# Ledger of designs, part 4: designed miniproteins, single chains, continued (4)

Each design is a single chain, and the fold is of that chain. pLDDT is the mean over its residues in the fold that is shown.

## One batch from the design tools (miniprotein)

Design m12104
Fold by ESMFold2-Fast:
Structure m12104 (fold): chain A 94 residues (1-94)
Amino acid sequence: SALDKIDELIELVKNEAPLEEIERAAGEAFKALSEILPEDVLDELSRRILASLLAYKRALEAGDAAAKQAERDKLIGLLEEIRELAERELKKRE
């Protein structure tokens, strides 16, 4: 479930979905992650993703195509790191 929510979020970011849809998917992903990740790890990751989403939003508002691409790529990389962490935690429980 958590991996599926992260995969959905990554796909929305890759497809340049509306920011509102990306923000909703991020909320759903973090709700699912809260059940599998330690609080300290979740707090760090939530700060990182919020910062990345704000940077992406800023780039979208500025109309800078190069900045939009750079911030999108950073956000995708961060989400892929989070997916790997979540997958490792789920494997420990099996």
Scores: mean pLDDT 84

Design m12105
Fold by ESMFold2-Fast:
Structure m12105 (fold): chain A 83 residues (1-83)
Amino acid sequence: MEELRRRAEELIRRAEELYERVKRLYEEGKLSGIKATSLEMLALAIIETARLVREGLEGEEALEAAERAAEELEEELRRAEEK
């Protein structure tokens, strides 16, 4: 299923960008250490799930869950940036 692979690759890139945003916000003092660690671990979990989908080891349900997690992570980072 080529569309799942393409979506997974896009999600990997998106989650990598979100991971870098967590690091920047922590360095700017907009995230606590515990919050930054939690969000970094979430970004890494999203990347790993997307890799498993790309390799055909996980399916659409896992991809959809990871996409929702990325949306939640992005919203939390947006809220932190407002400070």
Scores: mean pLDDT 86

Design m12106
Fold by ESMFold2-Fast:
Structure m12106 (fold): chain A 78 residues (1-78)
Amino acid sequence: MKELSEDEKLAETYAIAVLGYLEAKELGTEKDFIKAAAKELKDLPEPNDEQLKKAAEIAEVEVSTVRELVRKIKEEQK
C-alpha cells in the first residue's frame, strides 16, 4: 500500500468534501454544508488543477463538480 503524500491528503479532503456536498444537495442542506465546509477548510491552501483532478478521481466525480464546490466555499469565506 502506498503512503499518502500531502498532495494526496489534500485531494482526499476535497474528495470527501465533494461527496458530502453532493449528498447535501440531494437532502436540500447545501447552504448549511457550504457554511460548515468554508469554516473547516479556510486554513487549507487553494487546490491547484492537479489536486482538483486527483480529488475528482478519488470521489469518482467530474473535475467541474469539485471546482464548483471550491468556488462556493470561496464565496462563503468572504
Scores: mean pLDDT 78

Design m12107
Fold by ESMFold2-Fast:
Structure m12107 (fold): chain A 92 residues (1-92)
Amino acid sequence: MEPQPVFLEQLGREAIIVAVASGPGTRATGETRTPDGKRASATVEVRPDGTVTASGSTEDPDYEIRVVEAHEVDADGRRVLVAAMAVLVPKP
């Protein structure tokens, strides 16, 4: 499946999703290509305590890897981390 650009409001620009970790205790590794066909890879991990860690690189000097966190509000009004994404974005 070809990587599809998505607009992420938090970034104010189009992004390509590389890896998604679906909540605490999960880890994901992904690989994609920039629009110029250059390689990009990232790993994202959500620790059981909700700490997000990520590493990634791209061969494309016009792009970078960023991390976006998705949160939901629980019944007590607390903001709970539900997913973390490593995304490939154009440099500003």
Scores: mean pLDDT 72

Design m12108
Fold by ESMFold2-Fast:
Parts: C-alpha cells; sequence; structure tokens
Structure m12108 (fold): chain A 77 residues (1-77)
C-alpha cells in the first residue's frame, strides 16, 4: 500500500526500524489520526521520524507507537 511505502521511506530516511507489531500499530494509528485531524499521512510520518531522530531511538516497539503518534499530532496542530 502507499502508506506502507511512506513508512519504509521514513525508516530509511531517519535510520529507524519498527518491529512488525509496531508497524501494524503505526499503520492503524496513522490512518485513524489522519482522518480525525485532517493531517495527511506523509507530514505525520515525517514528524514521527524527526521525533525518533531527536530521541536517538533506533528500534520502535509496539507500546511506543501510540505516544509517538500523539506527540507528532501535537507538534502539527
Amino acid sequence: SELEKLVEEMEKKYGVTFTPEAREELLKRVKEVSKKYGIPAKPLLEEIGKILAESKNKVVKKEEVEPLVERAVERLL
């Protein structure tokens, strides 16, 4: 899907990896949040990548996804 490609581009650009479970959660949360706030997926994923680069977090686990997406939304609103 287009969203999966955008996630892979973000992972490559920022040098981060999502576990399979974290990737599924990210896809779900990005779709929900994009629809709820009218934020396109690409800017949202770019902001997520920036946050991960700042934290120097190289591997993202499922439990980290929800607070990460929430923080990215707060930065864009």
Scores: mean pLDDT 84

Design m12109
Fold by ESMFold2-Fast:
Structure m12109 (fold): chain A 88 residues (1-88)
Amino acid sequence: RELLRPNELLAALLREAGVTAEELTLAEVLNAVFRWLHDRGLADPANPGIYDVSGTRLGEIFGADRVDAHDLAGIAAALEAQSERIVT
């Protein structure tokens, strides 16, 4: 079973989303990130599926001002880049 251990930048965002676990599945990280986006109302009403993350911790993680929720593979890759892979 494959788990991710977030670095401090991603771990800080996960704590803001109410997640305190040190090791998580990719699905758990994705769920926490999307909960964080919804809780902060960052969805662009003019562009469904696009989130404005400029000036946020998530913007730092992605290295971008906007995130496309339809690009799940790109989001997953960015989150994995901020984590250590743990094989159990």
Scores: mean pLDDT 80

Design m12110
Fold by ESMFold2-Fast:
Structure m12110 (fold): chain A 84 residues (1-84)
Amino acid sequence: MDRARQDLVRTLDEVLEILQRELEEYERLAAEGDEQAREQAERIQRTIKRYQQIRDDVLAGRLSDFDVEVQLALARMQLSVLKL
C-alpha cells in the first residue's frame, strides 16, 4: 500500500476510534432513557458505517489515486473537527 493510502487508513482509524467512544457514551445514556442520546447514537452509528465503507474501499483497491487524495483531505478535516 502506498503512503497516501496508508495515511488515509490511519486517519480513518483515528476518526473511527473517536466516534466509537462517543457512540458508547451515547448508547449508555440512551439505555437510561435519554431519547436525545438515542437519536445521537443512531447518527454516530450511521457515520461510523460510512467511514468503515470508505476504509474497506481503500483497502480493497477500489479508490483511484485522486479519490484517495480527496478522501484523505476530508478525513483530516473531520478529525480536526472531532478534536476541537
Scores: mean pLDDT 86

Design m12111
Fold by ESMFold2-Fast:
Structure m12111 (fold): chain A 85 residues (1-85)
Amino acid sequence: ELPRERRRELMRERLVALLREAGASDETIEVVLAAPSDRDFLLAAELALRGASAEELREVLSSEEAREAALEELEKEAERLEEEE
């Protein structure tokens, strides 16, 4: 089994590749990679995959309240996508 640190690196590499395929800018990818925790990284990556700009990601990561609001919006969007399927 891979060390925890190496598993983190592989997850980050895979998400960065997906972001590039989705057309995310280098600036947006840089903000995602700079996230201070795995939770913030995953939140930022999900928002970036949905088209969030680097500025929007910085705002979301700036406070706990902003992160909570972003998670709520993602949950609402997930419900909407389930209805579309």
Scores: mean pLDDT 74

Design m12112
Fold by ESMFold2-Fast:
Structure m12112 (fold): chain A 70 residues (1-70)
Amino acid sequence: VEEAVKEFEEYMNKLIEEARKAGDEKIASILETMKGVFLRRVAENPDITPEEIKKAYEQMKLFYENLKKR
C-alpha cells in the first residue's frame, strides 16, 4: 500500500509540474486539490487496496487528458 501511495503521489506531482510548465495554473490547482482529496481518502480508509489506488490515479490521468483537450 505504501508503495502504491508513493507512486500515486509521484505521478500526480509529475502531472502538476507538466501543467505548470504549460502555463495552466488552474489545471495545476485542480490536480493539487484532487491529490489532496485522494490522499485524505486513503488515510481515512484502512481497507483501501493498491489496486484501488492505481485506479484512482488512472482516473485522474484521464481527467487531466480531457482538460488538455479543452
Scores: mean pLDDT 74

Design m12113
Fold by ESMFold2-Fast:
Structure m12113 (fold): chain A 74 residues (1-74)
Amino acid sequence: SPLDEIKRRALALVDEAVDLVRRHWDQIDPATAEELLTRLLALKQAIQDSTDVAEAERLLAEMEELVAELKALV
């Protein structure tokens, strides 16, 4: 289902963000990394709890923006 695909993508984005922080731990301010990862995990949880495709798509777009912010820091 579209919801299941969005939920899988959300998990993949968390894995990508964690790997990025692990790879560049010396280049990213720890407080900034913690803030962005905390926001990302909250969005991931909201997606996992969602039953609405449109809501989940909006939340996924917010997660993609946060991952882009993390990538911009390295």
Scores: mean pLDDT 87

Design m12114
Fold by ESMFold2-Fast:
Structure m12114 (fold): chain A 118 residues (1-118)
Amino acid sequence: RVERIKELAEKPPTKEIIDELRAALHDPDPQVRVAAVEALGKIAEKYLIPEAIGMLVEALFDPDPEVRVTAAENLAKIASKIPEHLKPVIVPALERMLQDPDPAVREAARKSLEALEK
């Protein structure tokens, strides 16, 4: 499952690939969801698809702290490519993560906010 999701990151982001990654974000296994977030981050970095960015923002609210950290870190990696009109959605979500009970999530959110400020 995880290996299949990693393979999706290397393929063109067709509707089929995006739909499979969306399903993986809702997988009961948090390791599959982490792999989906990593794949979405790579796709967003190469292709800057608004749907992939939206799915990364959705992952900031995942019940597993590792998934939330991974989503914030991937948003930081693509921060320079994020259009200004999407920042009003992304910045408040990351600011909410500064109050997260997990210290690793708080640190990842802080770094992502710094990256968005350049």
Scores: mean pLDDT 81

Design m12115
Fold by ESMFold2-Fast:
Structure m12115 (fold): chain A 73 residues (1-73)
Amino acid sequence: EPAALPSEAELAALLAEAKAKYGSAEMLELTYRLQRLLAAGDYEGALRLAEEAGAPEEVIEDARAAVELARAA
């Protein structure tokens, strides 16, 4: 009846994938902060955080486009 928890094997696979994808706790925290800024509508803050963190140019370009769309509204 309650939400099914993943099996121990599935959880281990998810953790291994996350570790391979992000590498460190700092990268996970950065991703969470970025998502929170976007959810709050602070696109300019999200763009600034991405630039300071040295995010790939593609990510910075996407954030810049979002800022422009928000300004147009």
Scores: mean pLDDT 63

Design m12116
Fold by ESMFold2-Fast:
Structure m12116 (fold): chain A 69 residues (1-69)
Amino acid sequence: VAEFRERALARAAEARERAETEDLSPEARALYLEAAELFERAAATPGTPESLELWERGEALRAEGDALA
């Protein structure tokens, strides 16, 4: 539980840092910010099926952001 929460918060922080990149496309920035929100929500309810689904959605959006960056 603690490990998952720590990992999810670290992913959220990383996504927010990527969103702060200068000259990043507005679409990529929006995807990174949405991914960060999903990771933060997953961290709030660790150990639930819901938190796993939020984590997987966050990873997918982050990957889309990386593709557009």
Scores: mean pLDDT 79

Design m12117
Fold by ESMFold2-Fast:
Structure m12117 (fold): chain A 80 residues (1-80)
Amino acid sequence: IELSKEQKEKLLKALDEMKAAVEAKDIEKAREYLKELAKILTESGAEGIADHIEEVLTELLDEKNYEKALQALDNLKDSL
């Protein structure tokens, strides 16, 4: 993904905050940060990735599968 410096910084911050919320098992906060992540990705032209990650992470949070949710977030971070 090719992002502007500002978009990358916002995305990394939102991603780190979502990881912290998942680690704390704060599902409400994790869902809020997921919406922010999807918005940043969509605004940067990565709509397909935004839709995919929102769907996958929403399902994992609903299942309370925090381990896989953290792995998915780490995979996204590595792709930036």
Scores: mean pLDDT 80

Design m12118
Fold by ESMFold2-Fast:
Structure m12118 (fold): chain A 91 residues (1-91)
Amino acid sequence: SDEEKQKKLMEKVLAGSEEELTKEDIELLIKFVESLYDDFKETAKILGVSEEKFEELWNWLLEKLKSIKEGTKYSEVRDIFVEFYDKLGEA
């Protein structure tokens, strides 16, 4: 199922796997992240981040993810998420 595939993709991201993403993996990852919008927004609110600043950071995250190409490693995707959380903590 898509949910099982999404879970497996995220486990590889969190592990910093040196495996490469396929085009299907990238599309599925973006779809999964987009499904988490409300969860990330609530987390940002708890951290005291303004709604405007969260939208800027969310758009930055999606732009970064949409710019990744087939052959990008899961570890590189993890680095994008680390940068996102660092930016969120600085906001």
Scores: mean pLDDT 85

Design m12119
Fold by ESMFold2-Fast:
Structure m12119 (fold): chain A 110 residues (1-110)
Amino acid sequence: TKEEVADDPLGVELAKKHEEALKKAKEELAKTGTVSQRVVAEAEVYRLSAEALALAKRAEEAERRGDLETAEHYRREAIELAREAIRLAREFNLPKEVIEAAEEVLRRVE
């Protein structure tokens, strides 16, 4: 994900936030033997958002090559992942910053 979106500041930030959420999950697991649902949800929202952005980039690359079938496939997957990220962020009442990041990704892939 990070390599595929390295030229996109949003993609780089989403990958960084995902790594930070995974570190929180690992620390919580080591300390308590479990991971809170909110920490898992935050990591998943950033992961889905980063993947949606990467798929949208792959769709544009496929379209540029004239591979319209592959472009449509990646674009549809990108939209589905972005919508799922927003659903998770709202379901777990994640911080406004997390919800806004997911909404920004959906706006860019639609």
Scores: mean pLDDT 83

Design m12120
Fold by ESMFold2-Fast:
Structure m12120 (fold): chain A 84 residues (1-84)
Amino acid sequence: MEEAKELAKEILEKLYSVTSEDAFQAASALLTLEENAKISEEEREEYLKRVEEETGISREEIEKAMEAVKELKPLIDKANELAK
């Protein structure tokens, strides 16, 4: 329990040091779409463009957040397992 909480805090601190909360949310939504809906590369690019136009979050910020989430995925999975 405590170990899972400490890992979650470490993951969030690392993510937010690299990206904003808004960029992290946009990246998480895109990763969910890729995993569950298996969107094409063209659909991915359209999503990134739409988010940038509607929210002002740059494609670079979203891509950076996605890379951070992917790098931290093993730790996120471990934290979720420990929190069970």
Scores: mean pLDDT 70

Design m12121
Fold by ESMFold2-Fast:
Structure m12121 (fold): chain A 90 residues (1-90)
Amino acid sequence: SEEQKKELVKYINEISDKLEAKLRELGLTDEQIARAVELLRGIAFAYYNGDEETAEKLREELRKILSPEAAAVVDQAFDELKKKIDEIKK
């Protein structure tokens, strides 16, 4: 629904802000951070639409630009995102 999409977008914005701060502290470039946020948004909408194949493909692309430390932070964010999407969809 439109209300569910609005809630999802709000959550994506919140988690993106937190992710940007953490990735910057880990030494990623502004370009890498911008790409990571772009991929996070794509992954979120893919999960929301039930398109797990696209979500996994985008997660693989994200892993290519991250260090192991950054990848761990992002994996936690994705687990939280999946839980939030399930809550929104009920």
Scores: mean pLDDT 78

Design m12122
Fold by ESMFold2-Fast:
Structure m12122 (fold): chain A 95 residues (1-95)
Amino acid sequence: MDLPALEKALEEAKAANDLKKQAALLSALGVAYMNEGKYEKAIELFKESMKLLPDDLAAQAVNLRMIAEAYRKLGKLEEAEELEKKAEELIEKAK
């Protein structure tokens, strides 16, 4: 889905108060910005997605891994490693 289609879908999900769909669309927008090399914007979107589903450990882990990838692209390797470790801990708790 292109950026304008994702943004429209996000507005529709917000109007419907569908938090799971909003979180998924925010993460999809983050991935789209990653593909454009806009890593700081992608990180903001992944963090917004995480705020909507704080108790969904699997969703938290996926977003943390994406933020870690963005930090690697920005040269923040230590911060990326810390987030990858946190994501692994959340996956183990989700079992």
Scores: mean pLDDT 84

Design m12123
Fold by ESMFold2-Fast:
Structure m12123 (fold): chain A 77 residues (1-77)
Amino acid sequence: MEELEEKVKELAALAEKDPSYIPEAILATLKGLLEKAKEENAEIDVELLLKEIEEYEKLYGDKETAEELKKIIEEYL
């Protein structure tokens, strides 16, 4: 789902612009988006979504959050 991929990018951009953005809020938002996509039977491009998460990890050096995001995607696919 193109919208989901865009939302992951938006979350990464928000964390960059607002250092007070809590990683837990990012994880909760992504989980909600994935659950909604699953309920709507939307197709998710896992490779593109994982690439965005890897770019987030590289940009912020936050391996723990990136690993949790990857686990959430894996659970719903």
Scores: mean pLDDT 64

Design m12124
Fold by ESMFold2-Fast:
Structure m12124 (fold): chain A 120 residues (1-120)
Amino acid sequence: KELEKVLEEYKKLKELLNKNLTSDTSLEKIKEFLKKNEKDEYGKIAAKVLLLFLEVHDIIVESDSKEEAKKKLDELAEEKGLPEEIRELFYEILENGFTDEKEEELVRLLAEFELKKKKE
């Protein structure tokens, strides 16, 4: 199943990122690192998923208010064309915080979205 391959590559890229870069590394440097470590088409999708996850995480953690975070999440969703299900999950995470379960759910939905975009 293609989704499982993307999730495997996501896990590998996340482990490499955590071992080789600091938490304060800029998004631009993270993008460069991921491009160098993309092994195949699934790795490319996994890298896009990881970048989207990091953008969402940064917005939620670094915003001065929930209102600011919500506005930035809405702008990101419009820019990327994210489906309503992902947008709803952003709001749930904003209200209740990141848990391992919500992180896994978000990554899965982002991976499914990126795989769907790859279709003709």
Scores: mean pLDDT 78

Design m12125
Fold by ESMFold2-Fast:
Structure m12125 (fold): chain A 62 residues (1-62)
Amino acid sequence: KEEKLIEKMAEALLKENSENLTKEIAIELAKIIIDELKENGVSLEQIENSLLSTIENKALPP
């Protein structure tokens, strides 16, 4: 669902920019990014697949 994608993207944004972002701002940015991607013809399925790739790396820690 779109809501879960927003949460995952917000978490990624915070991880990269934790010094300059709050959770609230990261969530707002995630919403904007997802809306912009949809407007430019990127499907939610493509966004989900991209996020699943990052989850794969997390699932198998050394």
Scores: mean pLDDT 69

Design m12126
Fold by ESMFold2-Fast:
Structure m12126 (fold): chain A 81 residues (1-81)
Amino acid sequence: MPSVEELLEELREFLLSKGVDEEYVEEFLRKIREAWEKGDWEGVEKLAKEFVMYVYEILDDETAVEIGKAIGETLKGIKAL
């Protein structure tokens, strides 16, 4: 099964491929990792929701939907570990 690090790295590559700025991607993944390491799953879900809302403001709706789905699948994968 993939590790949390592998899932986050795959998500990083996907977000960068969709035109999200590298600094925003790095900050988002760092915050997700910190919340997960603290066992704060509610914080992980809130961070994901806030990032998706941010993406809807800066990218087109089709790309934002794809990013939201990718984040949701990554979080499900992490929770299943």
Scores: mean pLDDT 83

Design m12127
Fold by ESMFold2-Fast:
Structure m12127 (fold): chain A 87 residues (1-87)
Amino acid sequence: MEEKRKKVVEILEELAKEAKKLGDEATAKVARETAKRVMESKTLEEMKEVVEEGYIKAGAAARASEHSKELLELVRRAYEESMEALK
C-alpha cells in the first residue's frame, strides 16, 4: 500500500511540475489535488477510484490548454505509469 501510494503521488507531482513549466495551472492544479486525495485515501480501492477520477479531470483540463497536444501526452503517460504502480 505505502509504496504504491508514494509512487502514484510522485507521478502526479511530476505531472503538476511539467504542466506548470508549460504555463498550464489548470492541469497542474488537478494533478496536485489528485495527489492530495491519493495521500488521504484509506484503501487501495479508494486510491484507484481517486486516480481514475483525477486523470479524467486532468485530461479535460489539458484539452482546454494552449499546449493541449504536449499536455495530453504527459497526462496519458502519467495515467499509464500510475495504473501500472497500482497493480
Scores: mean pLDDT 86

Design m12128
Fold by ESMFold2-Fast:
Structure m12128 (fold): chain A 75 residues (1-75)
Amino acid sequence: SDAEVLAAFEAEAATMSLEELEAVRAELDRRIAYLEARYADPSASDEEKARYAREIALLRGLRAVVEARIAELRA
């Protein structure tokens, strides 16, 4: 499930350095922007849009984990 993926990633993020977390955040931002552009494409099917929306939601969850960890390390 997406919740299990998020929990596993949270554990992994806890082992990352600030440099690694910043690199992961940049990669997640790129992937989210790419999927949002695909979601906005009027040629995309309803099935494709549903897949993109689910992937965007998961990636935003991963990004929130990374942001929380960066905030902890910079406190």
Scores: mean pLDDT 89

Design m12129
Fold by ESMFold2-Fast:
Structure m12129 (fold): chain A 69 residues (1-69)
Amino acid sequence: MTIIKGEELERLGVRLAVLQGPLSPELSAWLKENAEKGISVEEFIEKAVELSGLDREAVREELRRMGLL
């Protein structure tokens, strides 16, 4: 299971905001709260869909481009 932490999680958030449009405040807050602890790739995908309304396949494609899937 791939775990995303700290600066890599921040970079992923910025990349998604540029490509998919601004992240919701709820998703941004959840990412900040979990950056130190780390987030699984699957948990990230589900929260991006749940909290920011992002397309699941678009999020998966960005994770593949970053080598996280």
Scores: mean pLDDT 76

Design m12130
Fold by ESMFold2-Fast:
Order: C-alpha cells, then structure tokens, then sequence
Structure m12130 (fold): chain A 113 residues (1-113)
C-alpha cells in the first residue's frame, strides 16, 4: 500500500462514516451515530497501522486516545443539529473533527514507527 492509497482509503472511510452518522443524528439515534463513527475511525487506524507496520500494542494505545475524541465530536455534532444548524453545517463540522482526529493519530503513529 502506498501513502497515497492509504490517504485515499482514509478519506473514503471518513466520508462514509460521517454521512451514516449524520443520518442517525437526524433520526435521533446518538448511540448509533457514535458506534458508526467509532467503527469508521477504527478502520482508519487499522489502515494507518498496516501502512506503518505498528504492533497491536501501539495500535491499542492510539485507539484508547482516539475513542473519547470521537465520542466528543459526535456529541458536538448532535448538539449543533439540536441547536438548528443545517445538515450541511453538521456534516462539515463532523468531517473536520474526524479529519483532525485521524491526522493527529497518524502523527502519533509516525513517531512510533
């Protein structure tokens, strides 16, 4: 897997996860939205770990730091939606937060590799 292929896969997972999460937020399913984003982020972290050849221990350390950030990002998106922000604004905010979390995780993974 090349670096370009890794980033493309991460971007595809990110957009799919955010779209599914926003649909669940619109339906009032906060816990479902959290699960979808956590699963997407775990898939992104696995993609990074495979590219950088991280150990399972290194992967689990990064995952532990990512989980609370993802939960907060989904809760923030839920709050924006309840406050009357447009679906587009909620989607953009969630994508931005997920992207920032993924980039931070990638930087931490690079330091371990």
Amino acid sequence: MTREEMFRRMDEILHRGALQAVELIMKGDLEGAKEVVLNAMKEILRTIAEYLKLSEEEFEEIERKVIPKVEKAVEDAWQMYKEGKSVSEVMHALLQQMGEIALEAYKEALEKA
Scores: mean pLDDT 87

Design m12131
Fold by ESMFold2-Fast:
Structure m12131 (fold): chain A 91 residues (1-91)
Amino acid sequence: MEDIEEALRHLEEALELVTDPEVIRALEGAINNLRLAEEVLESDPEAAVALLEGARANLEVALKLETDPEAIRKLEEALRHVERALEAVRA
């Protein structure tokens, strides 16, 4: 799914910019949830929704803690793609 793939790309780019261990853990959690969502998307859409909501929650934690403007922009882009993925899976 394009939105999940784009979210993952932005998160991997953000992970290169962040140094706070709490932010790193939140981003790793978001990446794991997005990869699992992609794996179950065809077989279990309800599980995919729960995983995408988990990724969104991880991103919201990262955004509250992060202070670097470039990293924040990457996280906001990833969050937009996660929200689009949630809308598409629920449709």
Scores: mean pLDDT 88

Design m12132
Fold by ESMFold2-Fast:
Structure m12132 (fold): chain A 73 residues (1-73)
Amino acid sequence: SLDQYIDEEEVERYMKKFGVSERTAKAIQLYDQGKASLEELEKYYGVSGETIRELALEDGVEALEAAVRAVLG
């Protein structure tokens, strides 16, 4: 079961940040952790792989920017 990799606090963070459903938030989290492929997430959660990829990339960019700011300022 993929549920063992779901962090409910991260699900809520994604929902608040991107305004997405709980299903989409769970899919983004699993993709970000490398626990499931886009193909598997489309099949099991019925969410667009394009949406998952785009939102995961956006989250990663913001995390990198936050890390840079912490080092530089």
Scores: mean pLDDT 77

Design m12133
Fold by ESMFold2-Fast:
Structure m12133 (fold): chain A 93 residues (1-93)
Amino acid sequence: MLDETIEELRREGLTEEEIEQIKNFINGEITETNTPTMIKLIELLKKRKEYAERGDEEAWKAAEDAETARLKALLAQAAASPVPEAVRLFIYE
């Protein structure tokens, strides 16, 4: 499960409503209302990558690899779904 990632998002200032939208998005309920929340999630994941690049990348990868890979896989599935082009471009850049 992504519970630890959800807790980190909560610490980063996401509301319970936004967290529920992320859960719904992951379950395949892609809408205009939860797309902005997914963009925030991707931004937070990018910040975590930058953090890992500054220091203990090997230890960071070992600790986060399974959960981050799982979340990336879910985001890739969402990007392959009919979503706004802005979200696809943001995911792939």
Scores: mean pLDDT 56

Design m12134
Fold by ESMFold2-Fast:
Structure m12134 (fold): chain A 100 residues (1-100)
Amino acid sequence: VDKKRQALGYAIHQLKRLAELRGDEKALELVDKAAEYLDEGKLEQAIEYVAEAARLLGLDAEKLREYIENGDIAGIHDLLNEALFKVTGLQPTSDNFVDF
């Protein structure tokens, strides 16, 4: 698969986790539709639904789109992890659990 499709799949997976953690059923519905469009090969529609879910979850939807278009999985990872830590209130490390 191309890098854009891989980045989109990664974004969908992480947004689903964030939506589940928040209990945001609307965001979950949008992410599930994005996954359906990705499976159908409709990348542009999948990206639209990902952007809507990101916006609903308080993320920078435009920056997320840019990372997806460029296949920048690391950028997506950074953006979404910041939101996940904010939701959980957890510290970046938990008693030496930083080493894999």
Scores: mean pLDDT 76

Design m12135
Fold by ESMFold2-Fast:
Structure m12135 (fold): chain A 79 residues (1-79)
Amino acid sequence: MSALEKALEYVELGKEYLKQKKYEEALEAFRKAIELDPKIFEKVPELETLLRLLRHEFEKNGKEELAEEVDKILEESRK
């Protein structure tokens, strides 16, 4: 299995965790996808939107440190 195929599996896993409101598990799944293929943002155009949604949920739940972690991931995706 290619790194991209595995990264896509983690994106889908993260989406399922978001549906279950398991936001910390969703972040971990998206992080693993990015680690496997740093270019995943170019291949999955909705990933940035999903991360921004996750960031919003962390902010709503008072988890500012996790929201800042998502912001850092989004900034690093541009380098």
Scores: mean pLDDT 82

Design m12136
Fold by ESMFold2-Fast:
Structure m12136 (fold): chain A 93 residues (1-93)
Amino acid sequence: SSRHQARSAASGALAQAGAEAYRAGQEFTAKDPAVREATDLLLEGIRLAMAGREEARERLAEARRKASEHPEWAPTVDALADRVEALAARLRA
């Protein structure tokens, strides 16, 4: 049950990270439409991470690369991607 509880908590935290990324992405895109591509890649990476897919890592890396073109948004994308990668690793353990 402790493994099941840990996995359920990590899954819930991933869903919360996705909701936060969606909200942040809407706020950023309303101010700067150019950030939409980085936001879409971040959300796709989170969806892949929730599905336990290895492609999540590559999509999160793509989101970080696109976000680096927007210095005001890059720290938020990096922080969300770091959190998602840590949670996805816990789900794979």
Scores: mean pLDDT 78

Design m12137
Fold by ESMFold2-Fast:
Structure m12137 (fold): chain A 80 residues (1-80)
Amino acid sequence: TGAGKLLAKALGAGLMSSLSLDKAVAFSKENARAYADLYSLSQSVEDSLAAAGVEGAKEATTVDPIKLGDELAQKSAQLM
């Protein structure tokens, strides 16, 4: 639960840091289909970790989840 909140916050901060909220929403809307498949797959894994709690807590201590989120965003942009 705590790890899931941290992941959601990191993702939200990244989007807000790059673009304004309005632009982030518009970007999500326009590229929803292309990003949905990739994000849904990676989010399914992250959601499973958040639901498990213990697994999420283990991973959260390594800082890697934040970097992985960043790399996922980069790969999503490349796939567009």
Scores: mean pLDDT 50

